Designed miniproteins, single chains. Designs and how they scored, part 105

Each design is a single chain, and the fold is of that chain. pLDDT is the mean over its residues in the fold that is shown.

## One batch from the design tools (miniprotein)

Design m3662
Fold by ESMFold2-Fast:
Structure m3662 (fold): chain A 86 residues (1-86)
Amino acid sequence: SLEEEIKKLKEEALKKIEELKELLLEKSPEEKHPYIEKYAEALKENVEELYKKGLEAKDKKEQEEYLELLRGQIELLEEEIEEVKK
């Protein structure tokens, strides 16, 4: 179902945010850590908002729009993770 797909994408996005956070913390001096934590929190809040709106969507078309937004967030997170790994 679209609902199960939205839930799966939310869980994948949250996993990617945790991976990104851990990599940034490892590669950054301690004085940067509060900013990294705040950045990760903002990313999580955005993902949770998209998830909530996707579940509350009035029709299949609107629900598919939130699926695409979640996929886009995962893609951006994967790009940032790869950039940090360099």
Scores: mean pLDDT 88

Design m3663
Fold by ESMFold2-Fast:
Structure m3663 (fold): chain A 100 residues (1-100)
Amino acid sequence: SDEEKLKKLEEIFEETREILGEIAETGGSEYEEFVKKIQEIVKEGIEKMSEAKTVEEYKEVLIEMLRKIIAIVREAAKEKPELRPYVERLEELLKKVEEI
C-alpha cells in the first residue's frame, strides 16, 4: 500500500540522516566544508519532500538526494578512505529505495 511504501521511505530517510550524523562526528572540523555541502543537499531534499503530493514524488526526491550525497561522499573517499564504508551503506539505502 502507499502508506506502507511511505513508511519505508521515511525510515530510509531517517537511516540516511543517521549515517550523515556519523560522518560529521567522525570528521569533526576537518570535514566542515564537506558536511556543509551535504547539509545543503539535505535541506533542498527536505523542502522538495514536504511539497511531494504522492509516494512516487517522495521516492523520486529521496533517490535524487541519495545520488547527490553518494557522489559527494564518494569523491571525498578518494582522499579519505575511512569514508568508503559510508559510501557502501548509502548505496545499500539507495538500492532499498529503488526496490520500493
Scores: mean pLDDT 87

Design m3664
Fold by ESMFold2-Fast:
Structure m3664 (fold): chain A 81 residues (1-81)
Amino acid sequence: DVEKMAKEVGEELLRLLKEADLPEELREAAEKAAEAVKNMDVEKHEEYMEKLAELAAKDPEAGRKLLELVAEANERVAKKM
């Protein structure tokens, strides 16, 4: 169930982002990308992923931390299902 998986990954990522020590602009873009995933809004997700790529290029360490949070969100959802 792609819709259920997208919703749960988006919700889990949003939870992790609230506690994450990330630059504000990167966190805001990541939160918007997670909401787009949760709502199955492909166009908005693509827009925010492009912004995240630009921000990660400017701050590779923060970008790496964000990728670790995304991996953790996916892992938590996989273990729950």
Scores: mean pLDDT 79

Design m3665
Fold by ESMFold2-Fast:
Structure m3665 (fold): chain A 89 residues (1-89)
Amino acid sequence: SKLEKIKEALKIAIEEMRKGSTMDESAKVLHEKLREDGLEDIADSVPLGTLSGILADLISRVSQAERRGDKEAIEESYREAAQRILDLA
């Protein structure tokens, strides 16, 4: 589904942030991955600054859930971020 592809792209972008990429660099990785997965219309309709904001919120939520050992909260954080991107496109 589109949601699962966006969720996968978000996971890749978050891993780039963990490796020390800037938020803007990670948003570009997210944009490129969405285009590669056939979601060009979604990628091109959501501003990079908006994607950066979504990634900033997402990494905070995921990091908090990881500290609690809450695997379901981690997956839900990715699902909610992916849904927000779909809703903005």
Scores: mean pLDDT 87

Design m3666
Fold by ESMFold2-Fast:
Structure m3666 (fold): chain A 72 residues (1-72)
Amino acid sequence: VDEEKLLKELTEFLKKHLPQLSDEEAREVAELLLKGDDEGALAILTKRLGEAAGRVALHELKRKLEELKKSL
């Protein structure tokens, strides 16, 4: 699996679907998810989106990451 390509694709997905996140925050969330740090990713998402929306976003991002892992 190309980790750099996964990071880039996930970061672009975040920027497109969660424009409330800065480019830096989107990249940090993508890096944390790739490392399996769901708690770290959730902390950033909750800070920007709120608790309920942050949890929903985490679920969708984990689904997208698994999809990308199968295709890359």
Scores: mean pLDDT 82

Design m3667
Fold by ESMFold2-Fast:
Structure m3667 (fold): chain A 97 residues (1-97)
Amino acid sequence: SKKDKFIALVEEAIELISKTLKTNKTLSPVEAAVLAILSAAMYFSVRAMERGGISFEEAAKEVLSELDVAISILEGKDPETVAELRKIKEEIEALAK
């Protein structure tokens, strides 16, 4: 289903952010804290959708906004993770149409 694909894409994005938080020593403490908060926010958007609190379309909009902020923070610091997050963003946008 579209919902199952969306959940898998969000889980992949959270894993990518978790990896860069552990490996990328160029991140400031504030940038690292914001990325951790964005990961938690994406997770809670998925949980809210699964519990029927918000629609798939609303959860997708929230996650896309959170991905844009994460991409902006990581630009110039982790180009490989940025490329993978942009691909996930495009796949979520395609599912939400």
Scores: mean pLDDT 90

Design m3668
Fold by ESMFold2-Fast:
Structure m3668 (fold): chain A 65 residues (1-65)
Amino acid sequence: MMTEEGRKGLFKTLEEEAEKKGLKDTIDRLKTMLELLKASDVKDESTEEFIKILEEKIKELEEKL
């Protein structure tokens, strides 16, 4: 049977790894979306604003890793 201290350490490690993996997966998805938006043949003002927001969000999330 796992000790309470050992269980707490394991859960913290799993949570931190899940958060880091989740952040990486989110960053990858946002980067893919950004690339698709930049490759788009049609760009309106709203799309350009969204590209800027995505770039800022990706930067923020990368700093949290």
Scores: mean pLDDT 72

Design m3669
Fold by ESMFold2-Fast:
Order: C-alpha cells, then structure tokens, then sequence
Structure m3669 (fold): chain A 68 residues (1-68)
C-alpha cells in the first residue's frame, strides 16, 4: 500500500512539475521532500498525498522564482 502511494506521489510531482516548468534540480528537491513527508506518515490518505505533492511543487516554484 505505501509503495503504491509513493509511486503516485512521484508521478504526480513529475507531471505537475513539468506542467509548471520546474528545473530538474527543483523537481528533484521537491520529490525528496515529498517522499520524506509521506514516509513520516504510517498510512497517508489519497488526499494527504495530493496535499504533499501540491505543497512540494509550490515550495519548489517559490525557490525557483527567488533564484531570479
């Protein structure tokens, strides 16, 4: 169960990151952050997975914007 949720988070982050034109470095940082948060939860719901993905992408976008 957890492996499937981690896979969904990775795929969601990759697609959302590509849609928002995140750099490879920003996307990698967001993936690492999201997976760490997911692993801190014993059994995250699909809603929690989506929230973590969205928050990670938002933070990565803010970091990328600050680099300008």
Amino acid sequence: MMEEKERKAVEGLRLLGESHKLSPEALEAALRRALEQLRSLENPSDQQVLQIVQDSVREALEEQRAAL
Scores: mean pLDDT 77

Design m3670
Fold by ESMFold2-Fast:
Structure m3670 (fold): chain A 71 residues (1-71)
Amino acid sequence: MAEEARKLGEEVGVPELGEEAAEAIEKKDYIEAAKLLSVIANEARRKGMEELAEEAEKLAEEARKKGLEQS
């Protein structure tokens, strides 16, 4: 999950957001990770990178599900 977040950030052209999302995942702050991954998905859509946006949305949903399981 963390490595996937970093890769998405790099491919979308927002590596700093990918690193922040990966750090949140490593800290098990899955709700924050889901928010950051949703921002990456929005940036991908804005740039016309629809496949990367879908990948980021899927990863955000996985992070959100993990966060809800901890709540």
Scores: mean pLDDT 84

Design m3671
Fold by ESMFold2-Fast:
Structure m3671 (fold): chain A 92 residues (1-92)
Amino acid sequence: SAETEATIRELVGQMRLPEADRAALTARLLALSRTLPAETIRRLGTGLVTYVNAISDPAERARLAAEAIDRLAAGEPVGAILERLYRAAMRA
């Protein structure tokens, strides 16, 4: 939906990532929004803003954001993905 697409663009725009990585994440989340519930997309996007932005290393931010999308695309529950991101943020 247009509302889900706007939410994705807004959340990805808040992530501390290079423009190319934000563009790639936007495209992937838009594709996933066609098959996954809007709540799942919103929860992942919000978690990425919170936890990825807490990571000091730019390369680790990009890697963990991409890994989170890969795991969601593979059917991993969003709660498990968010727990993984939380642990990474606490180490950083």
Scores: mean pLDDT 88

Design m3672
Fold by ESMFold2-Fast:
Structure m3672 (fold): chain A 67 residues (1-67)
Amino acid sequence: EDEEIKKKAEEIVKYIIELIKEEMKERGVSEESLQNAEKEIEKNKESLLNQVYESIKNNPEAYEKFK
């Protein structure tokens, strides 16, 4: 159970990062801005993962559509 929630959290975090990078590229932000955003996310990646994990654990129904 917890292992599956953790995997889903990792997938969601990866998806979020991908979306952010894609949107920034579409907006034509500088390469420096993209790299800074990536550094920010990576710096707090573990905390972000834990937050998403707790969110899924507390609201599994909200994430059911991601089956």
Scores: mean pLDDT 74

Design m3673
Fold by ESMFold2-Fast:
Structure m3673 (fold): chain A 89 residues (1-89)
Amino acid sequence: SEAEEARRRFEELLEEMKELRRENLAAKRKVDPAETARLQAEILKLYLEANRDEALIREALEEAREDPSRPEAREIIAHAERLLEELRR
């Protein structure tokens, strides 16, 4: 069924994001801090998109707002605000 296929794709995406986060953590000492921050932001955005958990999204938003001068933080803020807006509809 369509629902079963969608669920399978969602589970595959969650596993892919878990692998990406693990690889990024392992490589952390071998990459530029700016590149590490960008990768972490992309992984977080994917994680929030897949889980759509309001509490996790709010936590990520609050953490990003602690230093909004960073480009990565602004991207996380925009993404989290969009997801919260979608969840309220």
Scores: mean pLDDT 73

Design m3674
Fold by ESMFold2-Fast:
Structure m3674 (fold): chain A 62 residues (1-62)
Amino acid sequence: PLKNPKSYAASRIAAAMLLASETISDPKEFQEFLRRHVERLKKEYPESTPYLDSDPTLQKLL
């Protein structure tokens, strides 16, 4: 269980986007990377799901 699922979700999204932007030049690969990363976070910390699902950046990209 996470103490602060909202803060954790936001931090992990920001870190994943930063890493992906530095290493992935293909927009399709970037989108697939984010999709898989979000799925992994939901499996590891299900309590983060509502915050990941409501993130406007992820909704725009996925």
Scores: mean pLDDT 72

Design m3675
Fold by ESMFold2-Fast:
Structure m3675 (fold): chain A 61 residues (1-61)
Amino acid sequence: TAAGEAGAAAGRAGDAAAASAGGYDLKQHNVGPEEAEKGAEAGRAGDAEAAARYNLKAGQL
């Protein structure tokens, strides 16, 4: 649905920001891909939560 797509897109943007802000300084230290994956997984969880919350709010409209 359009509401679901918008929620997923907003969560996906948060996912990218969360991965960067999660304290993983991969570009500078190049510590390894596992750290990036862990950050991406945390952001992915936030993506799902954001999509669910958005859908509930959109349904109230």
Scores: mean pLDDT 57

Design m3676
Fold by ESMFold2-Fast:
Structure m3676 (fold): chain A 81 residues (1-81)
Amino acid sequence: SAEDLAKRAAELKATLEKLPPEHPLRGAAYLELARVYKAQNKLDEAVKDAQQAVDILGKELPPDHPLLLEAKALLEELKEK
């Protein structure tokens, strides 16, 4: 439901607030938050968080890592709309 998506977004935001700025889990958290915002049709927020995920994961992971490829694919999909 819309309420379940809003709750999930709030939980992910709370997680990001608790993590230090350079924590490795921030990239994965931004990717999940971008997916939630896309499901809510909050496309501007989804693009911003997908970009954060690409930037963080791109620094931490090899260029062919599945998680980074998923983040890049999501960002491309969001920008083509």
Scores: mean pLDDT 83

Design m3677
Fold by ESMFold2-Fast:
Parts: C-alpha cells; sequence; structure tokens
Structure m3677 (fold): chain A 68 residues (1-68)
C-alpha cells in the first residue's frame, strides 16, 4: 500500500494537480486501500479516471472556475 501512496504522490507532482484533483486522488487512495488493490490495478484505475476527468472537466468550465 505504501508503494501505491508513493506512486500517487509522484503522479500528483508530475501532473501538477489542483487541490480538487488531489482530493479526488486521496478519495481514490482510500478506496484502493479498502479494496486491497495492487499497484497494477491502481495504475489501471487511475488511467480510467484520467480519461473520465478530462471529459468531465470539458463539461464543467463554471465549476472549474469556482474551484480556482
Amino acid sequence: MEEVRKFLEEYIKEKNLTPEQRARLEAFLRWAEQRGLTLEQVKDELKRMEEAEKRIEALKPVFEQRLS
């Protein structure tokens, strides 16, 4: 699990995520810990989340401005 946390910390730094995006990843980390996911499964889910977030962000410009 610590390996997953380190992976997510590096991911946050690399992507320069907003506080809102970081909160979402923290929720994902808690979910992954609860489910006992492997690092490989976490990477796969994170990739899916990236695609989903990209689509959601495109549809919510007003919400994004409020979080800035």
Scores: mean pLDDT 67

Design m3678
Fold by ESMFold2-Fast:
Structure m3678 (fold): chain A 68 residues (1-68)
Amino acid sequence: PPPPVTSGPELYARSRVIRSEEELERLRAELAALGLELPADTGVGDTVHLVFDADDRPVGVVVEKALA
């Protein structure tokens, strides 16, 4: 059973897999422009979870490392 939707989504995440080094560099630059930082150890194949608040403002980043 899903959790009750009583309070609107305070936070949500958009997940994106880094497909190339060029994409990684662009993502790092985009996040820096928003006042967020991507960990220096982030690489191709890692999944980036960009966290947004209820106003669709980016408030955080979580990186899931590739296990391959």
Scores: mean pLDDT 74

Design m3679
Fold by ESMFold2-Fast:
Parts: C-alpha cells; structure tokens; sequence
Structure m3679 (fold): chain A 87 residues (1-87)
C-alpha cells in the first residue's frame, strides 16, 4: 500500500539523504513511484507530504526533511535552468 511504501522510507533513507546526489536521485524515484504506481500528480504528492507532517505522521522521518527541502530543491533546479539559458 501507499502507507507501507512511505513507512519503508523512514529506515533506509536516513543515510542516503545525507548525500546530495543520492538524495536527489532517491527523491525522484519516490516521486516516480507515487506517480506511476499510485497515479498521483506532483501537486498531490506535495499536498500528501504536507498533510502527513501536519498530522505528525512523518515527524522524525526522512520525508519531513524532503518536504522541508522540497521548495529549496525546486528553486535550485529553476536557478540551474536559468543559468544555462544565460550562456
């Protein structure tokens, strides 16, 4: 189930999220799974994570850090894209 998938992330991701490149790759894999297997859009995924944090269900999990870094991650990618357009 979706909940079992999210729960499985809490143990395995703690080390991976400490490595920039692996964290980015893993975040994309999580989003891809939610999109392809569970049929969620990016907006629904973001809303789901935010809701779980509000309910305390992801407190002290790697997902809480992914949500905190979600805005920074998106902004980082947008800045990288702009820098390529200025060349």
Amino acid sequence: SLQEFLDSLSEKEQIILNQDKLAEKRYKEIVKTLREKYGLTDEQIEELFKKMVEEGKVENTPLNRLIADYENYKHYLEEQKKKLEEL
Scores: mean pLDDT 58

Design m3680
Fold by ESMFold2-Fast:
Structure m3680 (fold): chain A 80 residues (1-80)
Amino acid sequence: AKEAADHFIRAREASQAGNYELAKKHAEEGAKAFREVGGDYGRMAANAFESARLHADAGNGKASALVAETGAQYARKAEE
């Protein structure tokens, strides 16, 4: 798997475990990586991970995990 995709899996796992600081860190790193990819799926992945970071920062682990999973799906499509 690509490094960026691994960050999203880790963000989801951290959110589910209640470790929102770790979830936020991984979501931030993933969002940065996918802004560089570009295209519709890259943009959608980056936006989803920014949303996951905001939910994790707010302590909303369930919403953060769901959005991170959606972002991971867009990330896989962006990687072709």
Scores: mean pLDDT 71

Design m3681
Fold by ESMFold2-Fast:
Structure m3681 (fold): chain A 77 residues (1-77)
Amino acid sequence: SLEEELEKAREEAEKLREELLKKGASEKDANDAALKHFLLKTSDVLSKVDPKIAEAAKLRVTDEEKSRKELEKLVAS
């Protein structure tokens, strides 16, 4: 369930980015909106997890964390 929720958040963020680019938004604006959506969704999901499960899940969300930081880096550029 946690993995499914995080994957869904990533897919929703990617869909939002694609939709904004299709509407003629800049890559920077599209990435910013996608990052904001992903962070809001991820924050909501993680806030519902027990501390013990959150600790164990960190090892499996490392790739998700890396993707998030990569998007932050792109938005900051």
Scores: mean pLDDT 69

Design m3682
Fold by ESMFold2-Fast:
Structure m3682 (fold): chain A 105 residues (1-105)
Amino acid sequence: GMSQQIISQAQQLAQQLLNTTDVNQIATLLQQMVDLLKNTKDPQVRRQIAQIFLDAADQIVDSTTDKQILQVVLQGLMDALKVEEDPQVILRLIGAILRVIGALL
């Protein structure tokens, strides 16, 4: 159904995100994941998209010292936070944001 299609799209975006080191491509893919989250109404599907996004962001932060990539990931996490209303997802986004800020210092 539509829910499985949206989750599969999020997984495909995350896979593309993890397979690139191009800062502009990372920025575009992060924005597409944020747009997917913003445009998804089902709370269970939203949580799955957010989990996929957070897991991909964590892997990037753990794998890079490139400050431009870290800044773009920070912006994507902050943009996700602006469209999120689930308290558990908000808490995880804040945690991820703090980790990226720590990596930039």
Scores: mean pLDDT 88

Design m3683
Fold by ESMFold2-Fast:
Structure m3683 (fold): chain A 67 residues (1-67)
Amino acid sequence: AEADRLAAQARAGEHGQEAMDFVVKKKKEWEKKNGKTLAEMTDDEIVQFNEEVAAKYAAERARRAAL
């Protein structure tokens, strides 16, 4: 599940609070930028949003592992 993936990433080197705060901020930014609420998202927009958040988390984790 996507929630399990975020929780696993948080346990891998980040506080769960920081991971959740990041997701909340991304949701708020998306709503503001697109001028509509999460409830108005199309299926494709939901998939794209979730993939972008997951990819950014994966990239940050990889960056920290390289340091």
Scores: mean pLDDT 68

Design m3684
Fold by ESMFold2-Fast:
Structure m3684 (fold): chain A 88 residues (1-88)
Amino acid sequence: SEYEKKLREEFERLLKEDPKFKRWVEESLHSPLTPEKEFLLVTEAYLLLKKEPEKSLEEIAEELSKKFGVDKKVALATIKSLKIALEQ
C-alpha cells in the first residue's frame, strides 16, 4: 500500500539521518529474520512519539496494536524502548 511504502521510506530516512533511531534499531532489531511488520511498527511508533509527545504511551500502543495487528503489550514495550533511546 502507499501507506506502507511511505513508512518504508521514512524508516530508511531515519536510519540515515537520526543517530538515536539507528542505534536503537542496531541494538533491538539485529535479527535478519525480523518480520517486515516490525520495521513498519517501529517507524510509526518513533514518528508518533516525536509528533505527539503529550499522548500517553498506552494510547500510542493501542493505535499501533490496531494498525499492525500486534499485541498491545508488545507495542507498549517497543514504544517504551524507543522513548528511552530518544531521551538519551
Scores: mean pLDDT 78

Design m3685
Fold by ESMFold2-Fast:
Structure m3685 (fold): chain A 54 residues (1-54)
Amino acid sequence: MKAREAIEKKDVNAAVEAIRTLQAEADSEPDPERREKLRNEVKELAQEVIKIME
């Protein structure tokens, strides 16, 4: 399940798992520009997960 889809369904566990997968992809990305883009997306998705936990 994609992180965005999990967030829309308010499935916190699935969202966290998808974000962890995306973080691992960011850490293995050789292009620093793409790596930064992925890290920014992880940060934004994490903030949305915090909001749905409230």
Scores: mean pLDDT 79

Design m3686
Fold by ESMFold2-Fast:
Structure m3686 (fold): chain A 81 residues (1-81)
Amino acid sequence: MSPEQQQLLIIRDILAEAAEMLRAGVPAEEVLAAFRERALQAGIPESVVDQLVAMARDMLAQGVPAERAFEFLARLAEAEL
């Protein structure tokens, strides 16, 4: 598996965990902070993490429910595999 494919799998799994946290009632800002921390701990570059957080925030600003925003990003990561 390529390094890019490994990175996408890690991102997908962390985004899926974030969606589950939102379903459990954790606030969106706390979930974004947890996602950032977990992705950085997993070795994902800070620039990539910042881009994903920015995309999630843009989706939230457009009225997309937080749970759906994270589910969509997880599916995008999976589709790039």
Scores: mean pLDDT 77

Design m3687
Fold by ESMFold2-Fast:
Formats: structure tokens, sequence, C-alpha cells
Structure m3687 (fold): chain A 75 residues (1-75)
């Protein structure tokens, strides 16, 4: 179903955001920070379409953490 497809994509996007966080924190490069920002935006766009409430909460938590890290790296 469309809901299952969106939830699957959300799980994949959460993993991509986590990987991008780790890379940006390790390298602190502008390119890796831009990649992190892109991955955050893609997950944010998917968030309102997520049907599983636990997955939605997890995605929101990851977005909030990623945004905090990105702000710290840009300071």
Amino acid sequence: SSEDEIDYLAREKIQRVVAAINRAMETKSPEDMEELEREIRELEELLPLVSNPHLKDEAQSVIERARRILRSLKE
C-alpha cells in the first residue's frame, strides 16, 4: 500500500540522515554539511505523509537532533 511505501522510505531516510550527521560531525566540511541539510529537508518533506505514529515520532526526533547539530557546526 502507499502507506507501507512511505513508511519504508521514511525508515531509509532516517538512516540517511543519521549517516549524514556522522559524516558532517567527522569532517566538518561545507559539502558534508550541505548534504546533511539536504537529507534533513527530504525527511521533513516525507514526515506529514508517514502513517506509523512511532516512526513519525522517531523521524521528528532525528530531524530535531540533526538541526541542532547542523546549527552547532555552522557556528
Scores: mean pLDDT 87

Design m3688
Fold by ESMFold2-Fast:
Structure m3688 (fold): chain A 99 residues (1-99)
Amino acid sequence: SMVEHAKEAIREWGREHGLEDIAERLIEDIDRFLEQAKKLGKEVTEEMLAKAVAGGVGALMLQAGFSEDEAVEHAVRLLERMGMEEVAEELRRAYEEEK
């Protein structure tokens, strides 16, 4: 499923970058997001999941003391690992244009 693929991408990203604690917390945040959507009878699209992952990892990295540049770069890399290349490119462009 798209959810299982996203969780595996998050775990591999966490291992590759030594960010396993952030990856596990992100997975917990995604599980809460999915439980809330299910409780409300809402279908989660791939785009909604990608945005939740990007926003979640960005927030967690900023909370952990990383810079905005590092948070955005990791969000982009994680979206690319999920196969969400277009969403990743949009995020990178939006951030570079706001500098």
Scores: mean pLDDT 84

Design m3689
Fold by ESMFold2-Fast:
Structure m3689 (fold): chain A 71 residues (1-71)
Amino acid sequence: SPELERQLALTQTKLLVLQLAADSTRWLLERSGSRMSPEQLANERASLATLEAEIARLQAQIAQLQAQLAA
């Protein structure tokens, strides 16, 4: 349906934005992690874990929407 196709496109766009945010956090940790305080390092790792959990949720949602469109 056109509504499911729109929802799929919007969810895919949101996934791309979150993947860019996660990549940026990984890059920051790789480049500057050794210079971070233990508290800063823990906070950045916690933020990355939250982003990765949301990415996994959106990937599952995309799979469900794709399955509905294929039916």
Scores: mean pLDDT 90

Design m3690
Fold by ESMFold2-Fast:
Formats: C-alpha cells, sequence, structure tokens
Structure m3690 (fold): chain A 87 residues (1-87)
C-alpha cells in the first residue's frame, strides 16, 4: 500500500541520517549497527521485493558515495558488503 511505502521510505530516511552522522564521525561500530537495522527493515517489510531492494539500493549507493568522499574506506566496504547481501 502507499501507506506502507511511505512508512518504509521514512524509516530508510531516518536510518540514512544516522548512517551519514556515523560516516562524519568515522564511527564504524555505529555504522554497522545502522546498516544491520536497514537490512532488517528490508527483510521484514511487506513491500514487493524488487521495490524495497531498489529503494534500499539507492540509499546504500548514496552512503557508499559519501563514505568515499570522506575517505572512510572501512565504512565504504561495509556498505558495499550489505548492498551485495541485499541484492
Amino acid sequence: SMADLEAFQKQLSELSKQAIEAIEKNDFEKFKEILEQLKELVLNSKLPEAEKRHLAGLTLDSLIRYAKEKNREEIKEEAEKIKRELM
């Protein structure tokens, strides 16, 4: 439903904000915790598989790009790993 999509997007946005803060602080442990929550959100969502993977993929690509810009190599590699697991 549109309400389920809106709730999913809102939760992804909140996790993305927390992940961005972890990238800025170079907090690898916090970043891993946030990405585990993102993974659980994708696995537990009742949205069509293709739609939730697409939206999560866009979020992860943005985080990978930002980690590269901040020279956070370990954080970047963790985000790439989670993206592979969700595809």
Scores: mean pLDDT 88

Design m3691
Fold by ESMFold2-Fast:
Structure m3691 (fold): chain A 65 residues (1-65)
Amino acid sequence: STKEALDLIKLLQQVLDESKENNYPEKIIKILQDTISQLENLLKNNNVTTDSIIELKNSLTKSVK
């Protein structure tokens, strides 16, 4: 849903800021930025589903930790 996508974008922006403060590798920073951009694109095209949000969360969690 739109609310879940917006909440996830807000969370990812916070994680991005923390990652920059802690000098995380540029590759990690780019992954976070790309994920935010993908979510924003889904919102613009009204293609957000609960399943798509869950998949993005799972992929990001595995990649960033």
Scores: mean pLDDT 74

Design m3692
Fold by ESMFold2-Fast:
Structure m3692 (fold): chain A 84 residues (1-84)
Amino acid sequence: LVRAREPLWKLLAEVGATSRVFSAQEVMDYFWDYALKNNLIDEETNTILFKGTLLGELLGVDSLPVSNGDEVARALAREMEIVP
């Protein structure tokens, strides 16, 4: 289990996250819900567009490929800590 730090947790709470402790799958599910809710997915290029968003500032990137969930998970992991 992992705990989301405050900036990431606030973004996940916007799409219904009520806990700060998550499984990796739960974090990914909330992340995709957030991306869909905010129309961040460009289906033509199959990328998530973060440029100019708070999420882009948090992750330090302008875009991430939708097909590379591991890269997305790695970027999110910087804003999370392992629950002891």
Scores: mean pLDDT 72

Design m3693
Fold by ESMFold2-Fast:
Structure m3693 (fold): chain A 76 residues (1-76)
Amino acid sequence: GAADELGGLLARLMALMGFEYIKSKYPDAKITDEKVGSTSAVITVEAEGKTFEIRAEGTRVTIKNLETGEEEVLEV
Protein backbone atom coordinates (compact mmCIF):
# COMPACT_ATOMS: atom_id res chain seq x y z
CA GLY A 1 0.00 0.00 0.00
CA ALA A 2 0.94 3.68 -0.04
CA ALA A 3 2.35 3.50 3.51
CA ASP A 4 4.70 0.64 2.52
CA GLU A 5 5.86 2.53 -0.58
CA LEU A 6 6.51 5.68 1.48
CA GLY A 7 8.40 3.67 4.13
CA GLY A 8 10.65 2.07 1.51
CA LEU A 9 11.26 5.41 -0.22
CA LEU A 10 12.21 7.11 3.08
CA ALA A 11 14.50 4.20 4.01
CA ARG A 12 16.20 4.43 0.59
CA LEU A 13 16.70 8.19 1.01
CA MET A 14 18.26 7.62 4.45
CA ALA A 15 20.56 4.91 3.03
CA LEU A 16 21.64 7.41 0.35
CA MET A 17 22.54 9.85 3.17
CA GLY A 18 24.86 7.13 4.49
CA PHE A 19 26.33 6.80 0.99
CA GLU A 20 27.02 10.57 0.89
CA TYR A 21 28.75 10.22 4.28
CA ILE A 22 31.04 7.49 2.84
CA LYS A 23 31.62 9.59 -0.30
CA SER A 24 32.72 12.54 1.88
CA LYS A 25 35.54 10.28 3.19
CA TYR A 26 36.14 8.32 -0.06
CA PRO A 27 35.37 10.36 -3.22
CA ASP A 28 35.61 7.21 -5.41
CA ALA A 29 32.70 5.55 -3.57
CA LYS A 30 30.12 3.86 -5.82
CA ILE A 31 26.89 1.95 -5.27
CA THR A 32 27.11 -1.67 -6.48
CA ASP A 33 23.77 -3.04 -5.21
CA GLU A 34 20.44 -1.78 -3.82
CA LYS A 35 17.70 -3.71 -1.99
CA VAL A 36 14.58 -1.80 -0.92
CA GLY A 37 11.94 -3.31 1.36
CA SER A 38 8.69 -1.92 2.76
CA THR A 39 10.40 -0.29 5.80
CA SER A 40 14.12 -0.78 5.11
CA ALA A 41 16.81 -0.33 2.47
CA VAL A 42 20.26 -1.88 2.05
CA ILE A 43 22.88 -0.39 -0.26
CA THR A 44 26.25 -1.98 -1.01
CA VAL A 45 29.08 0.50 -1.64
CA GLU A 46 32.66 -0.02 -2.84
CA ALA A 47 35.33 2.58 -2.01
CA GLU A 48 39.15 2.33 -2.12
CA GLY A 49 39.07 -1.49 -2.33
CA LYS A 50 36.70 -1.76 0.64
CA THR A 51 33.07 -2.94 0.65
CA PHE A 52 30.48 -1.28 2.90
CA GLU A 53 26.87 -2.22 3.63
CA ILE A 54 24.53 0.68 4.43
CA ARG A 55 21.29 -0.36 6.13
CA ALA A 56 18.46 2.09 6.83
CA GLU A 57 15.64 1.01 9.18
CA GLY A 58 13.29 3.38 11.04
CA THR A 59 15.39 6.40 12.09
CA ARG A 60 18.69 4.45 12.05
CA VAL A 61 21.36 4.25 9.33
CA THR A 62 24.05 1.60 9.93
CA ILE A 63 27.28 1.61 7.91
CA LYS A 64 29.16 -1.70 8.13
CA ASN A 65 32.65 -2.40 6.77
CA LEU A 66 32.23 -5.97 5.45
CA GLU A 67 35.98 -6.73 5.71
CA THR A 68 36.50 -5.68 9.36
CA GLY A 69 32.93 -5.98 10.72
CA GLU A 70 33.21 -2.41 12.11
CA GLU A 71 29.88 -0.56 12.29
CA GLU A 72 28.97 3.14 12.49
CA VAL A 73 25.41 4.15 13.41
CA LEU A 74 23.82 7.44 12.33
CA GLU A 75 20.53 8.51 13.93
CA VAL A 76 18.32 10.69 11.68
Scores: mean pLDDT 81

Design m3694
Fold by ESMFold2-Fast:
Structure m3694 (fold): chain A 104 residues (1-104)
Amino acid sequence: GDEEALRVAEEGIKRILEAKTKEEVRDAGLETLRRLVELAPETPKVAVAYTGAALRIIGTYLDPNATLEEAKITALESIRTVAEAAGMRGVSELAKKALEELEK
């Protein structure tokens, strides 16, 4: 198991879910992605996934029509996307479960 990646994801997901502002979601999301990428293999697939995920988080933060809930969903989907690109199956499953709980 990738115990460090799981710990990083658990901490990041908790920060995203507990966030009270879109700025807090942005900061928690981007920091979690950065920490996960530092633990990921250095591949073009991971680099592309990370760049796209970071841009989605920033774009949702800058969108005045995006809700706090939509920002949280975008951050969690971004973690899942990077985890899938990195082969971090445990992290991908944690993000998926958080999304399912938030969307219900």
Scores: mean pLDDT 89

Design m3695
Fold by ESMFold2-Fast:
Structure m3695 (fold): chain A 130 residues (1-130)
Amino acid sequence: MINKDLNILIADDSEEFRKELEEIVKEVFGEDVKIYTAGSGEEALDLFENNKIDIAIIDYRLNGMSGLEVIREMRKRRPDLAIVAVVPRDASEEEIEEARRAGADLVLRKPASKEEIKEAIIKANEIATS
């Protein structure tokens, strides 16, 4: 059964990837899930501060403020937030470990398959509702 009260934040500088994530989120959780989208780290933090976010999906290489800085700030303010860090396919193991140390619960590499995205979103929801 779909949780209709979820608020999900998607921060990625790629409009194409944001649209793909939005469609997959709606497929998994249904049309009643509230989705907030940001193209920059500053916009992501503004949305996070003004809305009760349950799941944050944050691109590591955002325009302006880095995704790593966004993840650290979100984790510091919300210890219980489910955070998915989106990293480039060629990201080093050190960069992935840095994202986890910053507060990411899950790491997704892009480009990602629809199945990989679904698995990450479902697992993030389990963390958010635990």
Scores: mean pLDDT 83

Design m3696
Fold by ESMFold2-Fast:
Structure m3696 (fold): chain A 100 residues (1-100)
Amino acid sequence: SIEEELERFKELLKKSKENILKELEKLVKEKVKPEELRKRAKILIESLEALVRMRIWILRKEIEDEELAEKVIEEIEKELKEIIKEIEEFTEKAIEELKK
């Protein structure tokens, strides 16, 4: 069902968030320069956005009900926005610690 596919994709996004945060945590432990951490976070966020854009494009082609498609897409975009916010907040906090 569309609801099951939405839940699976949300789980994939959450797993992607965890993997991104682990990668950034590793860089913090390696004491990389703040500028390098910021650049890496940006690249990882852009990669996640590209993945979501591709999935949205596929969903628009597969779901014949336009209103249902837009509701599903809005839910995915909302999850992505929250995930990006968490990654950005982690990155800024980590940068402050690296400057000490």
Scores: mean pLDDT 86

